Designed miniproteins, single chains. Designs and how they scored, part 3

Each design is a single chain, and the fold is of that chain. pLDDT is the mean over its residues in the fold that is shown.

## One batch from the design tools (miniprotein)

Design m70
Fold by ESMFold2-Fast:
Structure m70 (fold): chain A 94 residues (1-94)
Amino acid sequence: DAVKQAAEQAKQLAKEAEELARRAEAIAAGLPDRPDFARALVQTTRDAVRLTKQLAKEAEKSKDPQKAQQLADQAKQIVDEAQRRVDAAEALLA
């Protein structure tokens, strides 16, 4: 079922956003000399969690496979951007 697959994908992406938010908080704690950057990183990942959870709920309630996939694709873009920011921040802890 295409709707079920897209909804499960969006739900998995929301869980990935939650993991990225936890990593962002840990990274931020390691960057006391960069408070504005640390705050922005944490805020961006928290926003990603909020948005992906909303998209996952909308995908799960969708009756249209194309719309459900579009919502999953939007969640993927949000997670990919958050992942890039977390990876860049983690490099600063070297």
Scores: mean pLDDT 87

Design m71
Fold by ESMFold2-Fast:
Structure m71 (fold): chain A 71 residues (1-71)
Amino acid sequence: MITPEQARQALEDALRSGSGAAVAAAAWDLTKHGSKEALQAAVPAAERALEETDSPAARAAARKLIEAARA
């Protein structure tokens, strides 16, 4: 199980890499396997991904994560 701290760190690390593919993969993995608490902890990083990345895949995955966290 992914902890809230690990979830936030994974998405932050992906953003720091500058790879839209890495951001998309991290956000998708969290959405599929993360607890609600883990998803909620990752929301600030996902919102930053929407501001910082031009990758359509990363933006779609970040939006999906935010939606799942708020469900």
Scores: mean pLDDT 81

Design m72
Fold by ESMFold2-Fast:
Structure m72 (fold): chain A 90 residues (1-90)
Amino acid sequence: KEKLEKAIEELEKLKKEIENAKTKEEVIEYFKKAMEIVLEVIEDPEEKEEIKEFYEKMLEWFEKASVEEVKHAALVIIDSMIKYIKSLLK
C-alpha cells in the first residue's frame, strides 16, 4: 500500500515536471524516471516485460517526434499508469 501510494505521488510530481519541460531531452528524462517507478511497483514478471517492451518502443518513437508530441504521449501514458496503480490500492 505505502509503496503504491509513494509511486503515485512521485508520478504526479514527474507529470508536473513534464508539463513544465522546455526541451525534448527533459521530457524523455522525466518519462524514463516515471517508467522506472512503474516497473518497480509491478510484481508480475510477465506484466513487467510487456511494459518494458512498450517503454522501449515509445523511446524509439520519441526520437522522431516533436516536443509537443512527446509531451502529450508521455502525459497520457503516465496518467494511464497512475490509474492502473490506483486500481491496485485496496
Scores: mean pLDDT 83

Design m73
Fold by ESMFold2-Fast:
Structure m73 (fold): chain A 89 residues (1-89)
Amino acid sequence: SLLEQTLQSVEGAKKLLEELYEKYKDKLSPELKKEIEEVLKELEELIERLKELLKRPVSKEELEELLKRLEEISKRIEELMDKIREETA
């Protein structure tokens, strides 16, 4: 299903960000570390929400909210990846 594929993508993004954080943590600014930890927490909350939505029928309003959250977090991850590349260059 689309939701199942979305769950796998979000889990993959969280794992990648965790691996980058562990690899580069001694080179990253305290400010960027905090931003990464905040995004990791939001990804975990989104994973739990996706798992819950997979257990039952989903309303139109819940799907619209989910899509908006996915768009917002995708943008934040892209911005974080750029910052990580800049600080670790």
Scores: mean pLDDT 86

Design m74
Fold by ESMFold2-Fast:
Structure m74 (fold): chain A 71 residues (1-71)
Amino acid sequence: SSDKKLEDFKKKLLEVRDLMKRRNASLEATRTALQNTMEFMIEQEKFSPELKKEAQKIVDEILKEYEKELE
């Protein structure tokens, strides 16, 4: 289901975020890693346009939280 795909997607993005955080990566490096992971997963799983929009929202939310943690 779409809900399961988004939940699995979010879990993977959070794993990438945690890896970047452990490596003391910059916000820009983390943004690039999350965007690349999103694009790769969208292509592999053939996300619909609606699902792609929700995936981008998840990336944006994770990045906003990461940015706040750096303040």
Scores: mean pLDDT 84

Design m75
Fold by ESMFold2-Fast:
Structure m75 (fold): chain A 60 residues (1-60)
Amino acid sequence: MMGERQELLNNADKSSATVLIRTLQERNAPQSVIQQAQDALDQGDYKEAVRIAYDYLQSL
């Protein structure tokens, strides 16, 4: 899966960030991780929201 992380970051938008945050909630991620991703989304930093969610999901 070479470049998947970079591809997700390059295509990061409100929709992709929202989907990944929902996935964090469904996977019972720590509230602190969900909150950090949500804060980034709320500030319009979609790349950071996607990065936080993706990096957590990769740790599973």
Scores: mean pLDDT 80

Design m76
Fold by ESMFold2-Fast:
Structure m76 (fold): chain A 91 residues (1-91)
Amino acid sequence: SAEAEAALAELERLTEETIELARELAKVDPSLRPQAEAAMALARGALATARATFEADPEKGLAVARQAIELVRRLRRTVEALLARAKEARA
C-alpha cells in the first residue's frame, strides 16, 4: 500500500540519518564507539525486520514499520544527545 511504502521510506531515511549521526559520534568521541555501533546495529536491524515483514505480509509490515520508526527516532534522539555532549567537551 502507499501508506506502507511511505512508512518504509521514512524508516529508511531515519535509519540513514541515525547511522550518520552515530558515525560522527564515534569520530568525535572514540570512547563512545560501542554505543554508536550498537545504535547503528539496532537501526539496521529494525529496518531489515520491517522490510522482511512487509514482503511477507504488507498489513503486518505497516505496523512493524511504524514501531521501527518510533524505535529509530528514540535511538536518533539518544545519539544526538550524546553527540551534543561530546562536542561540548571538545569546545
Scores: mean pLDDT 88

Design m77
Fold by ESMFold2-Fast:
Structure m77 (fold): chain A 77 residues (1-77)
Amino acid sequence: PLEPLIEKARELIKKGLELIKTGEDIEKGLELVEKGIRLLELLALLLEPQDPERAEELREEVEKAKEEAERILKELE
């Protein structure tokens, strides 16, 4: 089942964004966000031949995560 891996990817992104937002460790936060995004992209590739709609959902989550990270970084100056 891919669900636990999807949830782990989401958790990595959430933790990474929190670290960037608080400024406690921007480098670690960016690393966690990148790891979560890479995992979601891999899972989307694995799902595409079986469930292309689900794969597209994961790619949309990747884009939203990238936009949120960029937004937070701009707000931190």
Scores: mean pLDDT 84

Design m78
Fold by ESMFold2-Fast:
Structure m78 (fold): chain A 55 residues (1-55)
Amino acid sequence: ASIDPTSLIGKTYGEAKAELDKAKYPYLGPEITPDDDAVISEVVKHGNAAALSFE
């Protein structure tokens, strides 16, 4: 199943990883790995991957 990665805005990093891994959708985070409870503030498509930004 495909997902819209922008639907992950407002979810935690742990929840977003689970959904993206289930959908086999590649993703990129910041250089420093965020905590699993960090809230996603922005999602941008980067080629075939979703770039995740955090508050």
Scores: mean pLDDT 76

Design m79
Fold by ESMFold2-Fast:
Structure m79 (fold): chain A 77 residues (1-77)
Amino acid sequence: TAVFAYLELSKAYLKLDKPEEALKAFEEALKIAQENPEYLEEIEAQYELVKAYLQQKKREDLLAQLEELKQKFLSSS
């Protein structure tokens, strides 16, 4: 439930044109999902949504942050 709440919050921020807040909400979802791999499909779906939004907006700085978050999810100690 908490993962879905953060994913919906991230989507809402993208709709409000607040991508930095969307990334913060997504990071919170990633932290929870790191210990709950059952949410991997929902996390990947949100990753693709955020990535597409940031590519369209030419936010290379936030695209770099998004990629760092994805790597931390997959390879953090």
Scores: mean pLDDT 80

Design m80
Fold by ESMFold2-Fast:
Structure m80 (fold): chain A 60 residues (1-60)
Amino acid sequence: SMDAQIEQILNENHEQNKKLLEESQGASREEILRIVGEIIANIGDMQDEILKLEKQAKES
């Protein structure tokens, strides 16, 4: 179902961001800023993927 696919996307995004947060431990300020940027980008990608699923459902 679409709900199950959305939940999978949310879980994958959570795991990716968890890894990035672990990478931030002991990192320099410059590295932390880069990691924050990657987390923001990952959230944007997650949103786009969910919107794509919604669009595909409406076109069916």
Scores: mean pLDDT 83

Design m81
Fold by ESMFold2-Fast:
Structure m81 (fold): chain A 95 residues (1-95)
Amino acid sequence: SMTRERIEASVRAVLEEFKDEDIPEELIKGLVLSTLSLNLSVDEAVELVLTQLRAALRDPELYERYLEQAREAIARAPQELVDLVDEALEKAKKE
């Protein structure tokens, strides 16, 4: 599934680039879920999430805004998509 591939690639890329950062899983989940409504390739979805997190880490006000948007995205997402992101996070943390 292209959706599963986009989720797994995005989660893996975030956890690798930001492994020394205390990024809440809620922020990662919400940003990844937000990309799924867009007509993006796997590489484009990965770059969007990484770009957003890089920007947020440099701007505390943007970080809080993205966290709020992430919470809304999780609340609105189908449970099956939330479950796919949770599975990807669990899998990536074991690597």
Scores: mean pLDDT 86

Design m82
Fold by ESMFold2-Fast:
Structure m82 (fold): chain A 80 residues (1-80)
Amino acid sequence: MLSLEEIRKLAEEVKKHLSPELAEKLDKLVDFGLEKGLEELIAAELLRMKDFIKENPELFTEELAEEVLKSLEELFEEEA
């Protein structure tokens, strides 16, 4: 399992590909998920985003990033 520090490093890697507004939203979602004990879910979703960005950087548009963050928000609402 990833440590909290490793999860934060993954979030920072993903944030480099986001606008400042979406990066702030990701930070809030990560903080919320960690507060709710959803560390494994956050780690899995961050790894998936990192892999997608690495394989398909041209397809990781602001619109796709917004959709991904919205999906995470909805998922956290269901699990919390």
Scores: mean pLDDT 76

Design m83
Fold by ESMFold2-Fast:
Structure m83 (fold): chain A 70 residues (1-70)
Amino acid sequence: STLEKVEEIAKTIKDPSIAGLVIDTAKELLELGASDEEVLDAAREIGKQKSLEEASKLAGEYIAKAKKKK
């Protein structure tokens, strides 16, 4: 499933706060009707961020875009 793939991505993230944000953001994107590929791309890009602040900003941008389409 897409969530299992997101959990595998989260396991590669060094910062546990960013890892948790990746999982929570992916769940919200799926609830908003985002595609599996969009969710996986979001998980990868958020997980690459160097700080929780930058990761949170990017997560918010993905959620805002998904809300605008639905």
Scores: mean pLDDT 84

Design m84
Fold by ESMFold2-Fast:
Structure m84 (fold): chain A 76 residues (1-76)
Amino acid sequence: MSLSGLSDEKKKQLKEAIRKAMEKAEEAYKQGASPEDAAKLFEQLVEDAAKKLGATDAQKGAAIVEVYKEELKKKE
């Protein structure tokens, strides 16, 4: 029931996990991983977090977009 299956609190947790996944992917790249391997690591970490939070693929995608929008706006 209800209009949205995922609460704002869980969306915040998912967004935090996405940010951490971005950081870990960048760290792996700095440690000698290829860009492709770093991207795969990001995808795997985000998928694991979404599964643990009970997020749908649509909610996962929306959270990724939200994180990218916030990072793009962060200039200070």
Scores: mean pLDDT 75

Design m85
Fold by ESMFold2-Fast:
Structure m85 (fold): chain A 60 residues (1-60)
Amino acid sequence: SMAERERFEKMRLALEIHDLIKKLSPEQQAAYSPLAVKAMQKGLDEAERFKRELEALLKG
C-alpha cells in the first residue's frame, strides 16, 4: 500500500540522515540533529531535501 511505502521510505531516510549527521563535527551534529527531527516531521519531501543539504555540507 501507499502507507506502507511511505513508512519504509521514512525509515530509510531517517537512517540515511542519521548516518550523514554522524559524519559531521560535534558542533554541526548539535546544530543539525534538531533540524533533522523537524524535517522528518514535515514529510518525505522535506526530509529528502534536508538529506541533500547534509550531503552538500559534507562535500564542502
Scores: mean pLDDT 85

Design m86
Fold by ESMFold2-Fast:
Structure m86 (fold): chain A 80 residues (1-80)
Amino acid sequence: SMAARLAAAQARVEAVDLALAHSLQQALLGASLDLPAEEQERIRPVVEEIVELGKKVPEEQQLAAIQRLLEEPKRELAAL
């Protein structure tokens, strides 16, 4: 159903947005973002992708790679 597709796309955008906020806080402040366990589980796959990018991709390219993770969910939302 279209409603299920919309909900999935919104959940993914939220997960990536939280992972970006977490990554930015760690990078800028050198501190961990204290999130509830439920939110941590929700964003875990996206955080793992960002951590993996940090190992393979130069710092200046990481932002562009993270933005690509948002492209599909954003397109799904815009197509509705």
Scores: mean pLDDT 58

Design m87
Fold by ESMFold2-Fast:
Structure m87 (fold): chain A 75 residues (1-75)
Amino acid sequence: MRKEVEELVETMAKLARINNVPMKVVVSTEEKELAEELTEEYAKKYGLKEYEIYTADTLEERRELMAEIHEHIEK
């Protein structure tokens, strides 16, 4: 669990930094507290000023929210 959440959080931090957009993280309800901790750490590490955490309990919902970030950047 921690490794998967950390990988996702780091990926979102990298995308946010590269594209100059707010960092957005999607996790399950059970992962929310861990994601909040890791998001704060990685936002600081990558010099990000804004971050948001979303909850999604299915892989499909997670992918949909991640696609929303990408669509926001391309728009």
Scores: mean pLDDT 72

Design m88
Fold by ESMFold2-Fast:
Structure m88 (fold): chain A 88 residues (1-88)
Amino acid sequence: MTAEELDALAREHLARAREALAAGDREAALRHADLAVLYGLSAAITRGDYAAAAEVLAAAAEIYAAAGDDERAAAYRALAEELRRLAA
């Protein structure tokens, strides 16, 4: 699987997580956010594009917060900031 395919999967799962939140399906939202993080980090490792990974992690953190997982949201927000520093 290419980094482009992994980034596309990460974005698709972020969209599905937001749809699940709008529908009140917290479990589906968390599952899709977890997959978005997995695919986004895999893409970053594959090509060293840490800026793109930081965007996915920041977006996933907002979904975790909206789903009530504030601890994980804070952790991924911090990781996103660190990856942005590495990308600079």
Scores: mean pLDDT 84

Design m89
Fold by ESMFold2-Fast:
Structure m89 (fold): chain A 80 residues (1-80)
Amino acid sequence: GKEKLEEVKRLTEEIVNSDDQEKVRKLIEEIKKILESIEDEELKAEIVKIIRDILEKNLDELLKKLSNEILEELTLLLAE
């Protein structure tokens, strides 16, 4: 429902605003668990689109501050 979309949006924004690599890893894991809990494929697709939009708007900053390992995990999060 709407609550899962709002939660994932908040977690994604925390990834953008965090300088803590371990916190970012934990946030990615939380988002993965939420996405795995969604039975509605249309809702899941909408949430993934929101994640992608937020990340793309902040791509340059993310590339500068996140390790290659975390960037790979983030890329895999968006895989279908």
Scores: mean pLDDT 81

Design m90
Fold by ESMFold2-Fast:
Structure m90 (fold): chain A 74 residues (1-74)
Amino acid sequence: SDEEKLEEIERELLGLYLRELDRLARGEITPAQALARVRAAAEELMATASPELQARIRRMMDNLLAAFEAEAAA
């Protein structure tokens, strides 16, 4: 179902987000590089998703990007 698929995608994107935060904290990447990687992963996941699932992925991504920008600004 779209709900089960969204939960799987959410878990995958959260895992990637946390890895990029760790790399940022270690000085291995810039905030711009980290954001670009998370955005690219979301676009890949949206490429084969239904329009309804794409809308939900975008909403989730907006929340994750806002949280990352707040963390990077701190």
Scores: mean pLDDT 76

Design m91
Fold by ESMFold2-Fast:
Structure m91 (fold): chain A 96 residues (1-96)
Amino acid sequence: MEELIEKLEKLLEEFETPGNKDVFDIYKALIYKLRGEEEKAKEIFKKVNVDFSSLTDEELEQFLKMLLYSLEAQKAIENGDLEKAREYAKKIREIA
């Protein structure tokens, strides 16, 4: 899990733009919640008016894995690596 979170945090930082900052702040809040940093997660959820209180840790882990693979696939597409992008798309389908 920690390796997944570290990779995801780095990709979120790499892909963050002014246009997606609100959505990426939600993703960061989900990471905080999974790490047990409830107060940091609550502050962000309150700011964006989103309630994720019903999500289990298992559901959060699956969502964050899907997010990681989606961002990795996007990076692969931008680099012209279509085979790598297909591999990550397959991993997303295996989780769902």
Scores: mean pLDDT 77

Design m92
Fold by ESMFold2-Fast:
Parts: C-alpha cells; structure tokens; sequence
Structure m92 (fold): chain A 95 residues (1-95)
C-alpha cells in the first residue's frame, strides 16, 4: 500500500517533468524522463499486488513517454513503452 503510493507519486512527478521537457523540446530531458518512467512502470508490473489506481497512473505516464519517444525518434524507447502499455491494460482488465 505505502509502496504503491510512493511509486504512484514518483510516476506523477516524472509525467509532469516529461510534459515540461516536451513543451521546451528538450530532447535529452525527454529521453531521460521517458526512460525513467519505463523503468518505474516495469517495477510496478513486477508487483502482483499493484493497485488499479497505480496501474492507471502508470498507463498515463507511459502514453506520454511513448509520445515523447516517437517525437525524438527513439524507436527502442517507443517499442518498450508500447509493450508496457499492453501489459498494464491486460492487468487492468483482470481488476
């Protein structure tokens, strides 16, 4: 429970940071924050007890990371984000 709230907060902060980087077209920051979002969501997905709320925040952050990755042309990062979005959607359907 506390662990989920911490991850949800971290994802929300990263999503805001990525949104700001995207607005200013800071490609290095966009890549870094997108990568960090992906890594944090991979941790969320390893937790079988992740809440619906945490998974919904993870999906929102991944959708922004995917958009940013496509904008900067990082095909590997975009592919990772797309795969994780599908995994999050599958878990949400079971809840």
Amino acid sequence: MTKDIEKETELSVLEIALSVAKRFKDEEAMREYSRRIIEKVEEVLKDENASKETLEVAKSALELALEAAKEIGDEELAKRAEELIKKVEEKLKKL
Scores: mean pLDDT 83

Design m93
Fold by ESMFold2-Fast:
Structure m93 (fold): chain A 83 residues (1-83)
Amino acid sequence: SNAELLEVLERAFEELEGLIKEGRFEESSEGTRHLRGELRKMGYDELVPYVEKLYESSKKKDKEESLKALEELREKARELLGE
């Protein structure tokens, strides 16, 4: 269900937030790349631009931009799956 998927995504977002806050950008970038692939396979193309922005900011090791991109992704996921 969308609610079950949202719970799984929220756990992934918490893990990514922790990695970003710890400066573990290589691991955050890999996790974000994996998430992008899974969302594409599931047909959630609406989330892909948000995941891509997070991936790019993590590759740049920009903590502020990465946290902002993650929050935008989180908000969009809640909008789409929170019903």
Scores: mean pLDDT 85

Design m94
Fold by ESMFold2-Fast:
Structure m94 (fold): chain A 94 residues (1-94)
Amino acid sequence: NAVDELQRIVNGDDSPLSSEVKVYDSRGEYKGSTTDPQEIKSFADPVEGVVYVEFEGQIYEVDLIKKEVKPVSELPEKSELHPGVQDLVNAVEK
């Protein structure tokens, strides 16, 4: 199942996923679609290790540091950004 495939990623398995997934960063911003675990990991926050993945219509929180995968009802909102982080986002012209 999707949880088992994502759990393999957090355990360090680099095998491609059985189907393409949509990848979102820790703030819920869409980054792209891929089957490559390394590409998924590249979008995780390097400090928190969290990335979100939509697999077959279900969104999962993938925590690479805690090595946990859990289904979530929705993506995190950008409203959780600190003012300093918001200034950086605006400075990047997006």
Scores: mean pLDDT 72

Design m95
Fold by ESMFold2-Fast:
Structure m95 (fold): chain A 94 residues (1-94)
Amino acid sequence: MVKLSNLEVETPKKNELKVTFDAELEEGEKYKFIVKAKDKKGNEKEKELETDKSGKYEIILDDLEPNTEYEIIVDAYKDGKFEARSKPKKIKTK
């Protein structure tokens, strides 16, 4: 099972969130990570990345609403199957 850790979120611009996290994969495994930002109204923005390597990953979520609270999570999928979810992190855009 993949290990997700060190989820950090920053507000580099008014409509953007910079999401960083560490992923520890088992040798030879490939994963799809989906980084999600969800607001209180249920609107969701997401970006995905695929990797076969352990390490620190960075994703920019753009086109977000300003002055809005988002809950950020990272979901990990292996062969289309959900395997792990990060602890959620809340942040407000500027």
Scores: mean pLDDT 83

Design m96
Fold by ESMFold2-Fast:
Structure m96 (fold): chain A 78 residues (1-78)
Amino acid sequence: SKEEMMKQMIKTSKRVLKDVKEDLEKNPNNEKVRLLSSFQLLGVGADIFLLEKSGPDELKKDVEEIKKEYDELLNKIK
């Protein structure tokens, strides 16, 4: 179903955000890790856009949680 596909997108985004967070924790102030993390966050940003525009209301809380973590990680990279 559409909801099942959107839930899978949420799971994938959460996994990517976790991986980025771990990479940044292991390599604080590493410019190359920061660049690679930026590329991964571009993909998450696209998923957030699609989930917000097309996702059902039941998933809005999960999307907001992902957006919050996404913003925190973007702020660390800047």
Scores: mean pLDDT 82

Design m97
Fold by ESMFold2-Fast:
Structure m97 (fold): chain A 93 residues (1-93)
Amino acid sequence: SREDVARLVLEVGELADRLLAGEISEEEFREGVERLLREHGVPAEAAAEIRRALDEWLERWRAARTEEERRAVASEFVGRVGEVLERALRAAA
């Protein structure tokens, strides 16, 4: 549902905030995202798109030299997750 999509996006955003604060590692962030995709029953195609986006995002996040650049990259990833999930929701309707 749209409410489930909103909750998942919020939870991914909370993980991104924890990564930015240094509370979790890149690996813990990846594991957290995988856990959320499973917990929310994200369809295989959408989950695969989010995993690809995560790989692209981690490359950009590692290349970022400032906290401001890292925050921007994290925000772009959270937005991308929302776009993929909204598209999957429309396909299921």
Scores: mean pLDDT 83

Design m98
Fold by ESMFold2-Fast:
Structure m98 (fold): chain A 115 residues (1-115)
Amino acid sequence: MESKRNLLVNALTDLLVSTYKIPTETATQFAEAFVDDILSHRPRLLGIPNENYVKLFDALAEVGNALPFLDEEQAKVLSKKTGLPAFHVITWGRSIGYAIASLRAGKSVEEVLSR
């Protein structure tokens, strides 16, 4: 049985590499740190099914370069598709989007996560 951590890390890494063209090593390092932070500081999220997060990452891939600017109305649409609350979609989507923009600008994973 794949752990929730491994599933989320793999799904986020695939999103970063396949859609956003982040190098695999950088994408994996960011995904591990991001998922570990979320699971450590927001344990209530462990109750949400893994399938909902996979649907979220697939939906975020469709947003593309607009991800840091994800608005409330778009978050409501993605909320219906994923079964996740709209505030959860917008906060995760924007955080991942800003991280992608920073990584593409040449910042290290440590610099991106220190914000």
Scores: mean pLDDT 74

Design m99
Fold by ESMFold2-Fast:
Structure m99 (fold): chain A 65 residues (1-65)
Amino acid sequence: SHMIKELQEKAEQAARDWAASTTREARLAAGRKLADIVQEAKELAGTQVGNEIAYRASVLADELA
């Protein structure tokens, strides 16, 4: 699905923004954005897809930290 690919890309960008954040406020904002993207993915394609997007984003954030 085009929409799932777009949400996946947005989640990766949110993870990059989170890892690059130098303030607590910016980090919280990036985390909230990621949570919203994951929720949208769950509503669109189910809990498993949303959880997979969340997991991939967390791995990327850890790699960049």
Scores: mean pLDDT 86

Design m100
Fold by ESMFold2-Fast:
Structure m100 (fold): chain A 95 residues (1-95)
Amino acid sequence: DYDSQISYYQNRLTVDPQDPLTWYNLGVTLHNNGNYDDSIDYYQRVPDDTGSNYNLGLTLHSQGNTQQALDYYQQSLNINPGFVDSQNNLNQLQS
């Protein structure tokens, strides 16, 4: 369950508080649990990652913040111009 996964990653951060992979995985788990604000906080700790910027876009869109979602999909594409998921979501929100 998500509560157990959140606790697992939080415990990992007590050992290695600066682990970008743990931040990313905690962000994913928090998003899936509906904890969007906490999810955003962890993804923002990994700003140079295509997946983190794409997931920031998804999370902000889920909160109704369409303009910030567009900005993060664009940041994802600036890192990886071939990232089809960000391109598709950008096109849908701009259409």
Scores: mean pLDDT 86

Design m101
Fold by ESMFold2-Fast:
Structure m101 (fold): chain A 62 residues (1-62)
Amino acid sequence: MTTEEALKKAFEDLGVEELTPEQLRLAILLYGGDEEKANRIVDEAKKRGLTKITLEEALEML
């Protein structure tokens, strides 16, 4: 599964609109996404001062 597919599936299965950066990282890893890409999204979210991330924002930061 690609990291993009893992993100889409995680948000769909969890039924959530937003996740914290750390929840997003764990969700990506749980669904078989790439750890380096997950860490990059978390770092970018922290740089932007985001406390919660939508699917659309996560895909943009990928």
Scores: mean pLDDT 83

Design m102
Fold by ESMFold2-Fast:
Structure m102 (fold): chain A 99 residues (1-99)
Amino acid sequence: SAELEEAWRRVEEEAREIFENSRVSDLMSKFHMTQDEIDALEQALTEIMREVLKDPSITAADLRERGRALLAEDVNSPENRKKALVYFLAALLLEKQQG
């Protein structure tokens, strides 16, 4: 639906803004999150990047599709939006590392 496509674009754009305005390590210092939420985000991102390292067949497009699928399950879920954000950040990081 148009609502799902718009939610997907907004979360991916937020991921790009975070990625462009700070290094991944700076995510912990510049956004209005609790320490526990920052730690959870960093751990989730690290776990996804470890999965990619173990399975190099995983593409940035695959990571984006995982994020998109979470938003399609429940676009109003704050937890699904946070997980989608992590997948979109991981996709951007993977693309940067690949050149």
Scores: mean pLDDT 76

Design m103
Fold by ESMFold2-Fast:
Structure m103 (fold): chain A 66 residues (1-66)
Amino acid sequence: MAEQEEQEKIDRLNQKVAELVAAGLDDETIRKEVYEEAEKLGIPKEVADSIIKAVRNGRATVAELR
């Protein structure tokens, strides 16, 4: 199935980012750990960076606190 393999990899990386963000790690540490995980999964750094931003913004930003 066309999207399953990509979705599984993205989901694993997203989970990793969410766990690191929830643990209160700084951006530099999160980026380093996420990039290593993305490399293992064959995910481009551009996509990994987008996921980091999305997870942090989704957690930190609300319509009132952008």
Scores: mean pLDDT 71

Design m104
Fold by ESMFold2-Fast:
Structure m104 (fold): chain A 70 residues (1-70)
Amino acid sequence: AVDEARRLYLEGVRAAAEGDLRTAAELFAQAAKLLGRDDEAERSRALIEEGDYETALRVADRAVREALFR
């Protein structure tokens, strides 16, 4: 789970660097869910469905970083 979450997170970082905020948010939300951050993952997914990719990205990124690095 942790290794898969790290892979998804790195893919999301690359997508964000390329300007693909939707894909980055989706990848970070998947990583957050794998790390047991279900509330933040669900909130991020809801924001993606609303088209708020920037907020979705920030929510999921923070959850993943807190889970991986404490």
Scores: mean pLDDT 85

